# Designed miniproteins, single chains, continued (3), part 79

Each design is a single chain, and the fold is of that chain. pLDDT is the mean over its residues in the fold that is shown.

## One batch from the design tools (miniprotein)

Design m10730
Fold by ESMFold2-Fast:
Structure m10730 (fold): chain A 92 residues (1-92)
Amino acid sequence: MEATISVSEDGKTITITTDASNEKLGEIAKEISKIEGVKSVKVDFKNGKITITLTSPEKAGPAIKEIVKILESYGLKVSLTESAKEMLKKTG
């Protein structure tokens, strides 16, 4: 199972696209909702998509680090888009 993390141009929205089961997707979304700086989480079970809204763009880098840990804990191979890599670079 694989997951791809992308970030919007404004840095306020993180999108995860994955082939994980609906059960894992629901549990992953619950864990993500606990991350500092996450304002809301929406799950599209039909398309294997989680949309995360952040309180500010500065929270994107730390949130992506925690999201990667969560996804890996569920056995997913994580890929970052160029936008997600740039947000990580700004944080460290």
Scores: mean pLDDT 83

Design m10731
Fold by ESMFold2-Fast:
Structure m10731 (fold): chain A 83 residues (1-83)
Amino acid sequence: SMVMEYTKLGARMLAILSEIWLAERQNDVQARQQSLALFQQTLTEMQDLAAQMDPADRDHALRFIDRSQSILDAILREGRQRS
């Protein structure tokens, strides 16, 4: 189902965000760049999948996408200031 597929992508997104955070803390520029590319790819897949969902499910999916983007922005900002 689309909901199950979306859930799997969400779990992948969490893992990627954790990898970005770790790379920032370790000053691993290459690992950060690779994780950012995977994040953007996963976000695109989630957006494409959300567009195909019923309106009720789509609303929840889009809120998760928005929160994921906000978390990424915060990680990148903190990494620049503290790494």
Scores: mean pLDDT 79

Design m10732
Fold by ESMFold2-Fast:
Structure m10732 (fold): chain A 57 residues (1-57)
Amino acid sequence: SMASLRQQIRDLAIEEASLTLQYMLAYLNNDYSTADRLQAQSDQISAQLQQLIDQLR
């Protein structure tokens, strides 16, 4: 349903924001290995989010 689709978009957007914060904290702690993993995960979430947003058209 469209309501379910909108909820999934909201949930993924919140997850993306959380990953960005975690990335910044890892980077500030010089934990580049963790930062790289979080960046890769953020890229995957961004791709999923874009696909779901395209379904709203």
Scores: mean pLDDT 87

Design m10733
Fold by ESMFold2-Fast:
Structure m10733 (fold): chain A 100 residues (1-100)
Amino acid sequence: MAKLIVTAELEKKDAYVIIGVTVSKKVKKLEASSSHPDAQTLTTDNVLLIAARANNTKATFTAYTDKEDAEEVLKETKVYVENKSGKKVEVKVKVELEEL
């Protein structure tokens, strides 16, 4: 098993932000957490959305996959932020891959 940890940080400038994460369909399990108390999370097979207020919000996503799929999952993991006006903004993302 391999564990992919993705941490995204948001700046104060947006009143409400959606963080979208798309991972490979080879992901076995996807987990989310947010440091913001008003965060709402929607998770499907390979897509994770976190809606949160952007005042110093950190969001961490964890994906689990087979070791042979880890590099493909890392390459296909995309993180984006969309504000209320539909404008997409790149976020500062830290990605860590751990072999389990």
Scores: mean pLDDT 64

Design m10734
Fold by ESMFold2-Fast:
Structure m10734 (fold): chain A 72 residues (1-72)
Amino acid sequence: MELLREIEALYRQLPPEARRELEERARREEEALLARFEDADLSDPAVQEEIRAELQRRYEELRRWLEELLAR
């Protein structure tokens, strides 16, 4: 996926201090995502599409956040 490659490239440019902040953010985002879909029927194609759309939105926001960090 193109977006994930962009995020990986940005991640490799981060100083160690910023990488720790990103890891903490990623953990919180993952916990929030899992909590949102905890009771969802993961075998339902509609639920799978909703999860994919939510991940796409979160990755786009993450990319913007990384770009802002590197621009400072």
Scores: mean pLDDT 74

Design m10735
Fold by ESMFold2-Fast:
Structure m10735 (fold): chain A 63 residues (1-63)
Amino acid sequence: MSDEQRLALTRRVLALRDEKMRAAGLVFDRSMPLEEQEKVNAQDRELLAEASREVLAEAEAEA
């Protein structure tokens, strides 16, 4: 995989993750207590993993 392809896939993953966060009503608020921020970060990591799997599956289908 080229560096350009890797960057393009990374951007797609981040964009899809942001969309999933928005759809779930999740907002990262830095004024929250650390414990609440950790919960949001855990959910963000799960959505990032989900977005990564979906983007990779789509890229393989496109190839």
Scores: mean pLDDT 75

Design m10736
Fold by ESMFold2-Fast:
Structure m10736 (fold): chain A 80 residues (1-80)
Amino acid sequence: MKLDLDKLSVEELKALRDAFEANMKKRIETLKQKIKELESKKDNPFYKKMAEIYKRNLKTLEENLKRQKAIFDELIAKKE
């Protein structure tokens, strides 16, 4: 299903943005904790490689959060 975000009210857009941000922040924090755990064990080449993979995933999640928030903020601004 595709949501037509332009049809949502300002209140609905803010609620959706807040829910998305909360979910993404939780995922980012979980990933940061996993990276710290893996980095504490980085004397093992396997854990070092895993930490590098999770760091790339973290960067992608942070960029996606920033981009999606900008989209919500633009839509809200157009309606206010």
Scores: mean pLDDT 79

Design m10737
Fold by ESMFold2-Fast:
Structure m10737 (fold): chain A 69 residues (1-69)
Amino acid sequence: SMDDAYRTARRMLDQGYSPAEIGRTLVVDYGYSPSTARRVLDRMYDDGIIDRASLIGARIILRQIDRQI
């Protein structure tokens, strides 16, 4: 679920992973869709947990992954 993906992303951020690495890991390792990973990152930005530049970079990575599927 989106809530499960968000909890996983929060733990990864606490472990020092970048938002781009979090987005990649949610799709590649956990099997979430790129759209779900994007919504997770958008929520983290809305919650003030990641900055806008990190969000933009992560969205670019997610678009590249989506094009390969």
Scores: mean pLDDT 87

Design m10738
Fold by ESMFold2-Fast:
Structure m10738 (fold): chain A 87 residues (1-87)
Amino acid sequence: PIAPQPVSEKEAKKALAIIKTVAELAPELSGSSLAGAGLLVLAMILEGASDEEIVKGVAEILRKAGISEEKVKETAEAIKKEIEKID
């Protein structure tokens, strides 16, 4: 018996891949908004949210941060592809 891990390596990779994709495709996003997105993604993964719920959550953060709908759509599609590479 080992101490329970609150985040698995797979969950950590998924969160990092999502946030890296957001940072690369929406560089206009402020550091505080990017940090908030990262925390939300990690919380959603830990709560067992579906990939679709996570993508929707990130899209809402981008919209609230003033990112264009075209960029939000592009980022959401890229996140879906990155998640599929990990799963």
Scores: mean pLDDT 76

Design m10739
Fold by ESMFold2-Fast:
Structure m10739 (fold): chain A 61 residues (1-61)
Amino acid sequence: SAVAVLAQFDNKPSVPKAELANALRNAGEPSAQAWIDLFDKDKNGTLSAKELQNLRQALTV
């Protein structure tokens, strides 16, 4: 699942958006890029650990 895929990034201080988007697409998340863009507030091309946690919460039902 997408949540399980995101767990592998919990030990990283930041994650490149491209790497995260590829992981989520491979997990069957068709809107991965849109979700990542919403949580990348800095527009730096990476998600911080905090933003990644927010993304996980948004994807969890």
Scores: mean pLDDT 72

Design m10740
Fold by ESMFold2-Fast:
Formats: sequence, C-alpha cells, structure tokens
Structure m10740 (fold): chain A 79 residues (1-79)
Amino acid sequence: SKLEELIKELNKLLQDPKATKEEILKVAIEIIKLLGKEKGISEEELEKIIEELKEKIEKAKNKVEMGDIITLTIQKIKE
C-alpha cells in the first residue's frame, strides 16, 4: 500500500545522516494527509496539524526527536 511505502521511506530518511528536515517533513506530511483523509478530518483541522508538525520538526534537535514527533502526530490522528 502507499501508506506502507511512505512509512518505509520515512524510516530510511530517519536513519540517513544526510537526509534533511525538509525531506523528512515532506514524507511525514504525505502520511498525515493520507491518514487524515481516511479518518475524515476536515481540511482546516488537517492544515493545523501540518503547521504544528512543521514547527515541531524545525525545533527538533535530532532524528530520534523528529521520529517521536511524527509518531505522536500519527497516534493523535488514529484516535
């Protein structure tokens, strides 16, 4: 599935020392959009979630923290 492919891509980027925050954020946003549409989240609420994700990733000090932020965001959407 596309979701499985995106999760694999995200995991590769989080383990790659050369991967940028922008590359990681792009894949994370695609995952969030797919899950948000599946859960019936409004476009306005989804935009807020994405903006909060962008701010948190920009402030993240390392890829472990970025992974934790993305995982928590996904968990909130699945609720």
Scores: mean pLDDT 86

Design m10741
Fold by ESMFold2-Fast:
Structure m10741 (fold): chain A 96 residues (1-96)
Amino acid sequence: SSAAQRAALQALVNEGARRFAEAAERARELIARLDPEAGRAQARELMHRTVDDVSARLAAHLEAGVGPEVRPGAEQYRAGARALADAAVDALVAAA
């Protein structure tokens, strides 16, 4: 049903938010423990991996329901999420 599909999508979104929160905490620890350049680089890599994993799961769910026409939108979302992750890492470095 559309309600069950919406609930499944919401669960994936909530799981993604949780994974991003966990990755952000780990990124903050990396930035606190390493020099600023190394901390930024490792934090960016960690956040990018999290974006890629979450985006792939979301894209797979949407493609299974709608079809391959969702792929361009999923790639645009991934690129935007990577840019937001970079900005978040920059903010964490500035706050450290």
Scores: mean pLDDT 82

Design m10742
Fold by ESMFold2-Fast:
Order: sequence, then C-alpha cells, then structure tokens
Structure m10742 (fold): chain A 89 residues (1-89)
Amino acid sequence: IEKKVLPNSKELSAEYLAERFGIPLEVAREIVEKLSKSDLTPEQAVELIEEIFKEHGIEIPEDVLERLRSNYEKFALFEKMAELAKKVE
C-alpha cells in the first residue's frame, strides 16, 4: 500500500534532471540513487553517470555531462544539508 510521502530532494532532483537534460526519468533516478549511496568525488560521479548512460544505451553529450557535474555538487550539498538538519534539530 502507498504511504504518505512528501516529495524529497532526491526525487525532485531526478525529475529536474530528466526534464532539463531530456533524459528518461528512470535514468535520472538511477543517477541520483547511485550518487547518494557512496561518497564519490565529482570525477567519480561523472564516471558513474557515464556508465549508467552506457547501460541504458544513451550517448552522453558533453553538454549534459557538464550540467550533471555542476548539478552533482549541488545535489551533494542538498544531501549534506539534510543530513546535518537531522543531526541538529
């Protein structure tokens, strides 16, 4: 059954990535999920994104990679902020 779930920053980030970069929402969700599971450097995050695109048979445009790299830093910051907010009420 469906629980009450507020839109979280991860889901919104995935949807935003899909809309802005014209990639499938499923791919965007996988990117956000993989990025959130481990402490990756921006370089490692880009490598992971490239692997995900390759897995889905999507060619990675340079423009998309640049935007994802910039957004990754922003998403990592959002996740860090959420973590700190839980730590300090």
Scores: mean pLDDT 62

Design m10743
Fold by ESMFold2-Fast:
Structure m10743 (fold): chain A 100 residues (1-100)
Amino acid sequence: MSIEELTEEAKKKVEEIVNSGLPIEEMIKKIEELLKEVAKELQKRGASIEEIAKALSEIGKYTIELLKKKNFPEEEIKKVEDAILRVITETLEELEKQQA
């Protein structure tokens, strides 16, 4: 699978999570797990930190736009956005440390 194919499959999984009817806290956990899995898979395939960052950012932006389209409460959207930004930052920092 190309980076683009993996990113598109991740977006489909995000749609499944958002449409699952799960509580927001469980939805956040599944999205965080998905972002970490995507980062690990891309790293295994030899993607650079910059390519991983771009893919995770694209998935994150797609998630927030999907929540807005589904009319989620602003407070819930902000919780998801804050969690996505945190997990992307932590994941990228961990990957950068592994380059040493």
Scores: mean pLDDT 84

Design m10744
Fold by ESMFold2-Fast:
Structure m10744 (fold): chain A 88 residues (1-88)
Amino acid sequence: MEDQKELVKEGDGPLKVVVLGGLRDGWGVWGSTAIKAKELVKQGHTVVAVYEGDPSDEQIQEIVSLKPDLILAGNDVPQETIDRILQG
């Protein structure tokens, strides 16, 4: 109870969301990161960047500069890429 005095971090504002991979639009009905991102937008959150697959080093720098609150990573994104974003 005493360690949790700050409860205002995500209650009052929309989250900044970055989408990495899983953006397969070919079959339309299957759950992809794009569909989940659209659900978050309907809830008032903001998708600030979308990358179709594994981002390049330059795109990773862009993602880090955006300071996203949430990253949606598809199965086509390597863990090494996710680790680089989290360390930047």
Scores: mean pLDDT 65

Design m10745
Fold by ESMFold2-Fast:
Structure m10745 (fold): chain A 79 residues (1-79)
Amino acid sequence: MSKEQLEAEILISLGRMFLTLGEQLKKQGKLEEALESYEKSIKLFEKAEELGEGEIKEEARRLKEEALKKKEEVEKELE
């Protein structure tokens, strides 16, 4: 595995942690904190997509789209 692929996998794992944290915060009604966690997740998946290839790149892209959707849901709730 290239250094870039390994880095992408680490970024995906970290992004998933922030995605899960955001979901937990949303369930607790901590919408602003949930939004911050989703924003961190999105940036991590974005970097993973840039560095990754093949399946890793595709996974990062899908997770980024999921995180973006969850962020939009929280933003609507804050209106």
Scores: mean pLDDT 87

Design m10746
Fold by ESMFold2-Fast:
Structure m10746 (fold): chain A 92 residues (1-92)
Amino acid sequence: SEIEEQIEELKKLGERIRESIEKRFKSLPDTEKIRKAKEEAERVIEEGLKRALEYLKQGNPNKAAVVLVSGALRAIGLLIQAELEVKKEEKA
């Protein structure tokens, strides 16, 4: 039962991370480049969560946490890059 509870908590955490990143992307201009960056960020989070769930089911919560955090950091990096490119275009 504890593993099932941990799986539910991990899924909820993944959903919160995804929603937070999506909200920040919504504050950016609706361009093709930003849409593609958002799609890549969502894909990175989804793959990270999928891999984290696999490790958790194998009884390895520490590896599950590392994989999820790595995915979230990659997605945040894509968001920051998109935000910086928007600021650069506004100054041009």
Scores: mean pLDDT 82

Design m10747
Fold by ESMFold2-Fast:
Structure m10747 (fold): chain A 88 residues (1-88)
Amino acid sequence: LLSDLSSKDEEIRVEAALELMDSEDKKVQYMAFLKLLASERPEDRERAARKVGELGEKAKFLIPELEPLLQDESERVREAAREALEKI
């Protein structure tokens, strides 16, 4: 988070994974979501949860992977997961 170049590179990778979650292929969506959830950075997991909420019905199959985020160590991630579940 302290390196602008590193943060920029990670931001590009996160944006690419979020775009893959718009795929009509559920396997691609699932793998992209899992990649974001595997991030040690709470901001990446927060954005993944928010993206599920934005996708709504298209991402209902991701609910089992989204529910554990309600127990995430980061309050920002827990809040994003709660809001996403309300939108689905």
Scores: mean pLDDT 77

Design m10748
Fold by ESMFold2-Fast:
Structure m10748 (fold): chain A 104 residues (1-104)
Amino acid sequence: SSFGHALSAIGEGITALRRGDYDRAIFYFEMAYRYGPDDIKPIALSYLGEAYLRNGDYDKSIYYSQKALQISPNNSRAWLVLGEAYEKKGDYETAKKYYELARK
């Protein structure tokens, strides 16, 4: 099933992310996003945002986190990742706003 394959890809991505293998994590989360069913897409997008953040690609982190939030506005991971990405870019006012949104 496409759901089972996408969920497996997310699991592999999370394992890679925990090991600091950010390129591998990005690869698996992209697979889950591209080939997974619609209900998995916001989860895959939020993990793409986190993986890009940890890899130092703050612009891609912002892009994928915003995409996740367009589908699932209650995704706390995506709000937290946006906060940290803007903080890393030196935009502390925007970061504070997104951290506050993550608490709701």
Scores: mean pLDDT 90

Design m10749
Fold by ESMFold2-Fast:
Structure m10749 (fold): chain A 74 residues (1-74)
Amino acid sequence: PSEEEFEGEVLLAFILIQLAVAKISGDNELAKELEKIVSRAEEALQAGNLDEVRRLYDEAVELIKKHIEEEKKK
């Protein structure tokens, strides 16, 4: 694989790990949102659009941070 493909696969793997953690933790809302991001990231990776995979990774990180902050408020 190219360096770009490898980077994209690594970024997708991190999102998948976070999705697995959310599912195991019972955070169904976060899991559903991460599943949507995973689907979009898989499509972008298959299309060779690494820039989109990077944006989706950033979106996943922001979503996780937001859910952590909202959980603290409850």
Scores: mean pLDDT 80

Design m10750
Fold by ESMFold2-Fast:
Structure m10750 (fold): chain A 60 residues (1-60)
Amino acid sequence: MEASDEYLQELEEKLKNGEKTIEIPTNWDLASRRRVGQFIVDTVKKLGIKEQITVVAKEV
């Protein structure tokens, strides 16, 4: 499954709200997981977040 623009907008909002744990669906392919990982890195830099963000698998 590919990461949607709606998912990325929701993810950015969660990071802005101080969410430190990000859930990725277990059925997502490598390309989608890489896209989300890069988005998290870019958003963390943009928002100046200094804490480590944890990515966990979520059952679908």
Scores: mean pLDDT 72

Design m10751
Fold by ESMFold2-Fast:
Structure m10751 (fold): chain A 60 residues (1-60)
Amino acid sequence: ILWKTLPTDKAREATDRALEAHDRSAPEDRVGAITDVLVEAGVPRSKAEQQARLIERTTP
């Protein structure tokens, strides 16, 4: 639901970077790594943490 927080193009870039961070991180670090990517893209940290947890749970 990033498109509700960011413009569509930025949401796609943030999602791609978040998935890349997920793939490169140890399971215990994934939420933090994804959160940092989303915050860098302009998502408020609290919203970024919610999205990071959703991405981590949804992405195998």
Scores: mean pLDDT 70

Design m10752
Fold by ESMFold2-Fast:
Structure m10752 (fold): chain A 98 residues (1-98)
Amino acid sequence: MPVAMGTINLGVRLDPNDTSIVVTVTITAKDGSTVTIEVAVGSKATATFLGSTVTASVYRSHVSVIAKGPGAPQLVSATATVPQLGISASAELKTFTL
């Protein structure tokens, strides 16, 4: 199965008990299309994008992105933003077959 994976380092530690903090994860494909996933700190959320199932998992200092499905090789990058803290960080997605 095609998989795309990336880890975004935030450069800060987020408080998982601060309910005012929402991390917005944007996945970008080779054709310029995007999907956006909002994730609470310490949680994960899933969306479907280009025939793939994308899971964004938010930890205290990083975001993990895993996409599985036939569209996963089309995915190139993920960006995490935390507007409340003025943070924006990105990672390239690496594709492989499982």
Scores: mean pLDDT 84

Design m10753
Fold by ESMFold2-Fast:
Structure m10753 (fold): chain A 59 residues (1-59)
Amino acid sequence: GLGELARELALSLPPPEAMDRLAEVLGVSPERIAEIAMGYVMQGDSVADALSKAAEILE
């Protein structure tokens, strides 16, 4: 699903580029992804886990 795509992007690209690519796929702004992902990062998640969860929420 999109969560696995988000994880792969986070592992292969710098975070800004991963967020831009994921935003393009989801049809949302990179800021929207960053807002959701930041909540998970603040709770101790990795960037890859946070982006995966954000993608699943926005799917």
Scores: mean pLDDT 83

Design m10754
Fold by ESMFold2-Fast:
Structure m10754 (fold): chain A 99 residues (1-99)
Amino acid sequence: SMEEKKKLLEKAVELAKEYAENMEELLAKEESEEGRLLIAETVKRIVEFLLENKEEFPELVKAAIPPLRKALEVLQKDPDPRTREKAKEAMEVLKKLEE
């Protein structure tokens, strides 16, 4: 439903802002390479979900772009190459969202 999608998008925007503010600390505390990869995969899923809904909720989607870009820039500097690759994939999806 439209109402359920809107609530999920609002949560995605809030989560994107949290990741933008806390990504460096979150990654520093996550000693597990698998845990950091999961964070990158989660961010990618958020970006993909926003792309799927950008026509219905353009204002909410636009609000998520700056914090997601900031979070992905931090993830692209991670020591694990898998995490960096996943962040690069997510950034390519984010570029489509900015069109």
Scores: mean pLDDT 82

Design m10755
Fold by ESMFold2-Fast:
Structure m10755 (fold): chain A 86 residues (1-86)
Amino acid sequence: MKEERRAIAEWLIEQVDKLGLPDDVREKVRKLAEELANSETLEEAMQKLREIGDLVLEAAKTPEEKRQAARIIMAGALLLVGAFLE
């Protein structure tokens, strides 16, 4: 459902904003989350989530921020699978 994909994208933006990453990283995540929300297939959405994950994990400065980023991405993957299931 398009609404469910939008809700997941907004949730991802909110969770990443809590990590205290630089503004340029947040802007890139917001753009990728918009692309994720507009994805027509699970495969496209998962690719965008992977790009968000790579960006956020590279930008995270502390081990705790990296662990939180990994948890967010894993939760996002589970939410996307649920959104594209029957």
Scores: mean pLDDT 82

Design m10756
Fold by ESMFold2-Fast:
Structure m10756 (fold): chain A 80 residues (1-80)
Amino acid sequence: SKEQEAAAKEAAAAILVIGARFNLELAAASKDPEKAAQFRADAAADVRAAEELVEELRKEGFEPSPLVLEGVREARAAVA
């Protein structure tokens, strides 16, 4: 169903936010500047993918949960 497809996309966005946060923690903990930069790049890519899923959901008439929207917003601010 469209509702099940939307739920799967929302779950994917939430997982990407978790991935971005994890990559930012790895970047902060890394003593290697090149590895830290790669983790930050991976986090930024995860945030972009999550934002694209949120926009796709909205175009299809589904509003993501406030928790997912807040997670995406906070992750975007952290990678900026």
Scores: mean pLDDT 90

Design m10757
Fold by ESMFold2-Fast:
Structure m10757 (fold): chain A 73 residues (1-73)
Amino acid sequence: MSPEEAAELARRAAEEAGLEVTGVSVAPDGDVVLRVRAAGHDFELVLPRDMPEEELRRLLETLARGARETAAL
């Protein structure tokens, strides 16, 4: 998978999880830097380029859920 394909996959997975994507870039080592907003908080995630899609989706869903729970307090 190219770095550009990994970045697009990460962006789409985050949007599908209900996160607002504020930025996506590729680090010099090929890792994807994903910036998202959830429940009024900004997060920066560094995602390995070889992360499985299923693991990525679970991570983003967990983040979205945790952010909503924290905002409810």
Scores: mean pLDDT 77

Design m10758
Fold by ESMFold2-Fast:
Structure m10758 (fold): chain A 92 residues (1-92)
Amino acid sequence: MKKIEELYNELKSISSPEAQKLLDQLIELMKKLGKEEDLLEILEELLEVIKNVKTNIPAAVGAALRAIGVSDDPEIQELVAQLLSLIFKEAE
């Protein structure tokens, strides 16, 4: 759990208030579904998106596709996609 908390805090510090709300919703959803193991991988890929979105768009897109693909749950995939859409829009 500490590794997830560290990644969450890093993401939260570099994200907009709107992205933070979606991130909090994602974490709560994944806890309710008992898929916390997938959360670490999703957070790592989201961090890669944010690091690359302004400097290396192909790398950011690759990380975004991997983030969506971590979970087979449609609700998690939808929320990850919403968060990614917001990150890409805010990077412009």
Scores: mean pLDDT 81

Design m10759
Fold by ESMFold2-Fast:
Structure m10759 (fold): chain A 86 residues (1-86)
Amino acid sequence: MEAELEEVIEAYRRAYEAARAGVLDPEAREAREKVMAAVGGALRRAYELILRDGASNEEALELFAEEVGGRENFERLLAADRELEA
C-alpha cells in the first residue's frame, strides 16, 4: 500500500510538471486517475468538477488542495510519501 502510494505520488508530480508546462499527455492523464483511485471519492469529485468547469492546471491543483483540507494538508500527503521512503 505505502509503496504503491509512493508510485502514485511520483506519477502525480510528473503529471503536475507536464500540466504546468501546458502539456497533458496520456501518461499525465493516467497519473491523475491513479491519484483519484488512491485518495478516493473526495479527490475524484474534485477532479471531475475541474474537468467540467474547464479549470486551468493551476486552478485544478488549488481546488485539489482545498478538497483535501487545504494546501497544508495536501503538502502533508506529499510529506507522508517522503516519510515512507525513509
Scores: mean pLDDT 51

Design m10760
Fold by ESMFold2-Fast:
Structure m10760 (fold): chain A 88 residues (1-88)
Amino acid sequence: SEERRRRGREMTEKFREIYEKLLADPSLSEEEVEKILEAAAFLVLKEVAKSLELTEEQRELLKKLEEEFKKLPKELQEKAKEIAEEIK
């Protein structure tokens, strides 16, 4: 419980730092920054899910998130991938 809360806080702090860096990029809109962060979070979740036994509902949610990710422009997909690697 405590260890899980600590990991959650550390992960939140990393996301905050990344969010600030992305907002400082003048080539990105706020909407693009949000989409990149959501996509990066999905990629991290997908990786973690490989070592977990998922419920039917969790598998369906992950599938839906993957389809949404595939709809993003390739440039945003690549940026999300880079951020996901940084978070890992």
Scores: mean pLDDT 76

Design m10761
Fold by ESMFold2-Fast:
Formats: sequence, structure tokens, C-alpha cells
Structure m10761 (fold): chain A 100 residues (1-100)
Amino acid sequence: SRAREYLLQKTAEAEGISPDLATLREWAAKHMSAEEQALWDGIYAGDEAVAELLLRLAEEAAPSARRYLEALALIARGEERGVELLEEMEEEQRKRAEEK
């Protein structure tokens, strides 16, 4: 889906790696826990059970983390709204950096 392709491209760009799932999985194996790797694999696979888990985690999370987890759940479902949320969060972080 476009939403999952966007997430893959943005993650690859941020980490300086090739925007393909095999490269991302190799990178994740070096930098993420087994549990985090399983969640990310499920997001890119469009696993509804992973989307539901992310929404449950969002309910218990702090407001900033909640928004991020909700965006990932939407992207797992192929929803463009998840991309919009990530872009809004990136813009907020950019503005914070400018204000020091």
C-alpha cells in the first residue's frame, strides 16, 4: 500500500539504508529487540492483529507515544491517515528544533 511504502521510504532515508524490506529487516536485527522486529514486520505485512495490538498499546501510552502508535496501526491497515499523522508529528518536531 502507499502508506506502508511511505513508512518504508521514510525509515530508510532516516537511517541511511536502501528502501527495501530485506535491508530494513537486516538493519532492525542489529538495532531492535525481537518484540520490536515482530511488530515492524507485522506493520509491513498488513497484519490486522498487529494493528489491534498497536491500538491497545496506544490506550496505555503517554499522549505523544499514543499518537505515534495510532499512526503505525493505521499504516498497518494501509490507511493514508497514518501517513498524515506521521507528517504532522515530523513538522511539530521540526518546529521544536527551530525554537531550541
Scores: mean pLDDT 79

Design m10762
Fold by ESMFold2-Fast:
Structure m10762 (fold): chain A 85 residues (1-85)
Amino acid sequence: SMLEKAEELKKKLEDALAAGDIDGAREYASKIVELAKEAVRDPSVSDEEIKKVVSIAVQSMGLLGGGSLRQAQLLRQEIEKKLKE
């Protein structure tokens, strides 16, 4: 599922951060964001699963700090807007 893929990518991101691999962590966060965008576009993915994948994306970008957190907040707002409309 999309959720299982997001959880696996977050684990890889956390492992990269623990190893001091900031570039690898950023790449995994980017992949989670792309997965969240794919989930929003896939009509077979439930709104509940989309919300969970987006939550993982926001948390993942939060771990990077600064501008990544801002990008995460904007992504969350965009997806919440689409789910309400």
Scores: mean pLDDT 75

Design m10763
Fold by ESMFold2-Fast:
Structure m10763 (fold): chain A 85 residues (1-85)
Amino acid sequence: SHEEELLKFLKESGYLPKLQELDAQLQQAAAAKDWATVLQVLNQQIELLKEILKKETDPKSKEMIQRMLDLLEHQKEVAEKKLAE
Protein backbone atom coordinates (compact mmCIF):
# COMPACT_ATOMS: atom_id res chain seq x y z
CA SER A 1 0.00 0.00 0.00
CA HIS A 2 1.05 3.65 -0.33
CA GLU A 3 1.12 3.90 3.49
CA GLU A 4 3.65 1.01 3.55
CA GLU A 5 5.70 2.73 0.80
CA LEU A 6 5.70 6.01 2.78
CA LEU A 7 6.73 4.19 6.01
CA LYS A 8 9.58 2.46 4.12
CA PHE A 9 10.75 5.82 2.71
CA LEU A 10 10.61 7.47 6.17
CA LYS A 11 12.56 4.54 7.70
CA GLU A 12 15.23 4.46 4.95
CA SER A 13 15.62 8.29 4.97
CA GLY A 14 16.01 8.34 8.79
CA TYR A 15 12.94 10.58 9.31
CA LEU A 16 10.84 7.86 11.00
CA PRO A 17 12.81 7.84 14.33
CA LYS A 18 12.59 11.66 14.54
CA LEU A 19 8.82 11.60 13.85
CA GLN A 20 8.40 8.85 16.51
CA GLU A 21 10.43 10.90 19.05
CA LEU A 22 8.26 13.98 18.40
CA ASP A 23 5.04 11.92 18.67
CA ALA A 24 6.20 10.54 22.07
CA GLN A 25 6.92 14.12 23.25
CA LEU A 26 3.49 15.23 21.97
CA GLN A 27 1.69 12.40 23.84
CA GLN A 28 3.55 13.18 27.09
CA ALA A 29 2.88 16.95 26.86
CA ALA A 30 -0.82 16.41 26.00
CA ALA A 31 -1.25 14.00 28.96
CA ALA A 32 0.28 16.68 31.22
CA LYS A 33 -2.02 19.35 29.65
CA ASP A 34 1.15 21.32 28.84
CA TRP A 35 -0.37 23.14 25.87
CA ALA A 36 2.70 25.38 25.36
CA THR A 37 4.89 22.27 24.86
CA VAL A 38 2.16 20.61 22.71
CA LEU A 39 2.22 23.67 20.42
CA GLN A 40 6.06 23.66 20.28
CA VAL A 41 6.18 19.94 19.35
CA LEU A 42 3.38 20.31 16.75
CA ASN A 43 5.36 23.16 15.12
CA GLN A 44 8.45 20.89 14.99
CA GLN A 45 6.40 18.05 13.40
CA ILE A 46 4.91 20.47 10.83
CA GLU A 47 8.38 21.83 9.89
CA LEU A 48 9.79 18.29 9.55
CA LEU A 49 6.87 17.11 7.36
CA LYS A 50 7.23 20.23 5.15
CA GLU A 51 10.92 19.30 4.67
CA ILE A 52 9.96 15.68 3.82
CA LEU A 53 7.29 16.94 1.37
CA LYS A 54 9.90 19.05 -0.50
CA LYS A 55 12.15 15.95 -0.96
CA GLU A 56 9.36 13.48 -1.83
CA THR A 57 8.86 12.76 -5.57
CA ASP A 58 6.00 10.20 -5.47
CA PRO A 59 2.59 11.96 -5.96
CA LYS A 60 0.66 9.57 -3.67
CA SER A 61 3.25 9.89 -0.88
CA LYS A 62 2.96 13.69 -1.27
CA GLU A 63 -0.84 13.40 -0.81
CA MET A 64 -0.37 11.32 2.38
CA ILE A 65 2.19 13.80 3.78
CA GLN A 66 -0.20 16.70 2.95
CA ARG A 67 -3.04 14.91 4.80
CA MET A 68 -0.73 14.47 7.82
CA LEU A 69 0.13 18.20 7.65
CA ASP A 70 -3.59 19.11 7.51
CA LEU A 71 -4.22 16.95 10.62
CA LEU A 72 -1.29 18.52 12.52
CA GLU A 73 -2.42 22.06 11.59
CA HIS A 74 -5.90 21.21 12.98
CA GLN A 75 -4.29 19.86 16.20
CA LYS A 76 -2.26 23.10 16.40
CA GLU A 77 -5.48 25.19 16.26
CA VAL A 78 -6.94 23.10 19.12
CA ALA A 79 -3.74 23.52 21.18
CA GLU A 80 -3.73 27.32 20.57
CA LYS A 81 -7.34 27.52 21.84
CA LYS A 82 -6.42 25.47 24.94
CA LEU A 83 -3.39 27.69 25.61
CA ALA A 84 -5.62 30.82 25.37
CA GLU A 85 -7.96 29.44 28.08
Scores: mean pLDDT 82

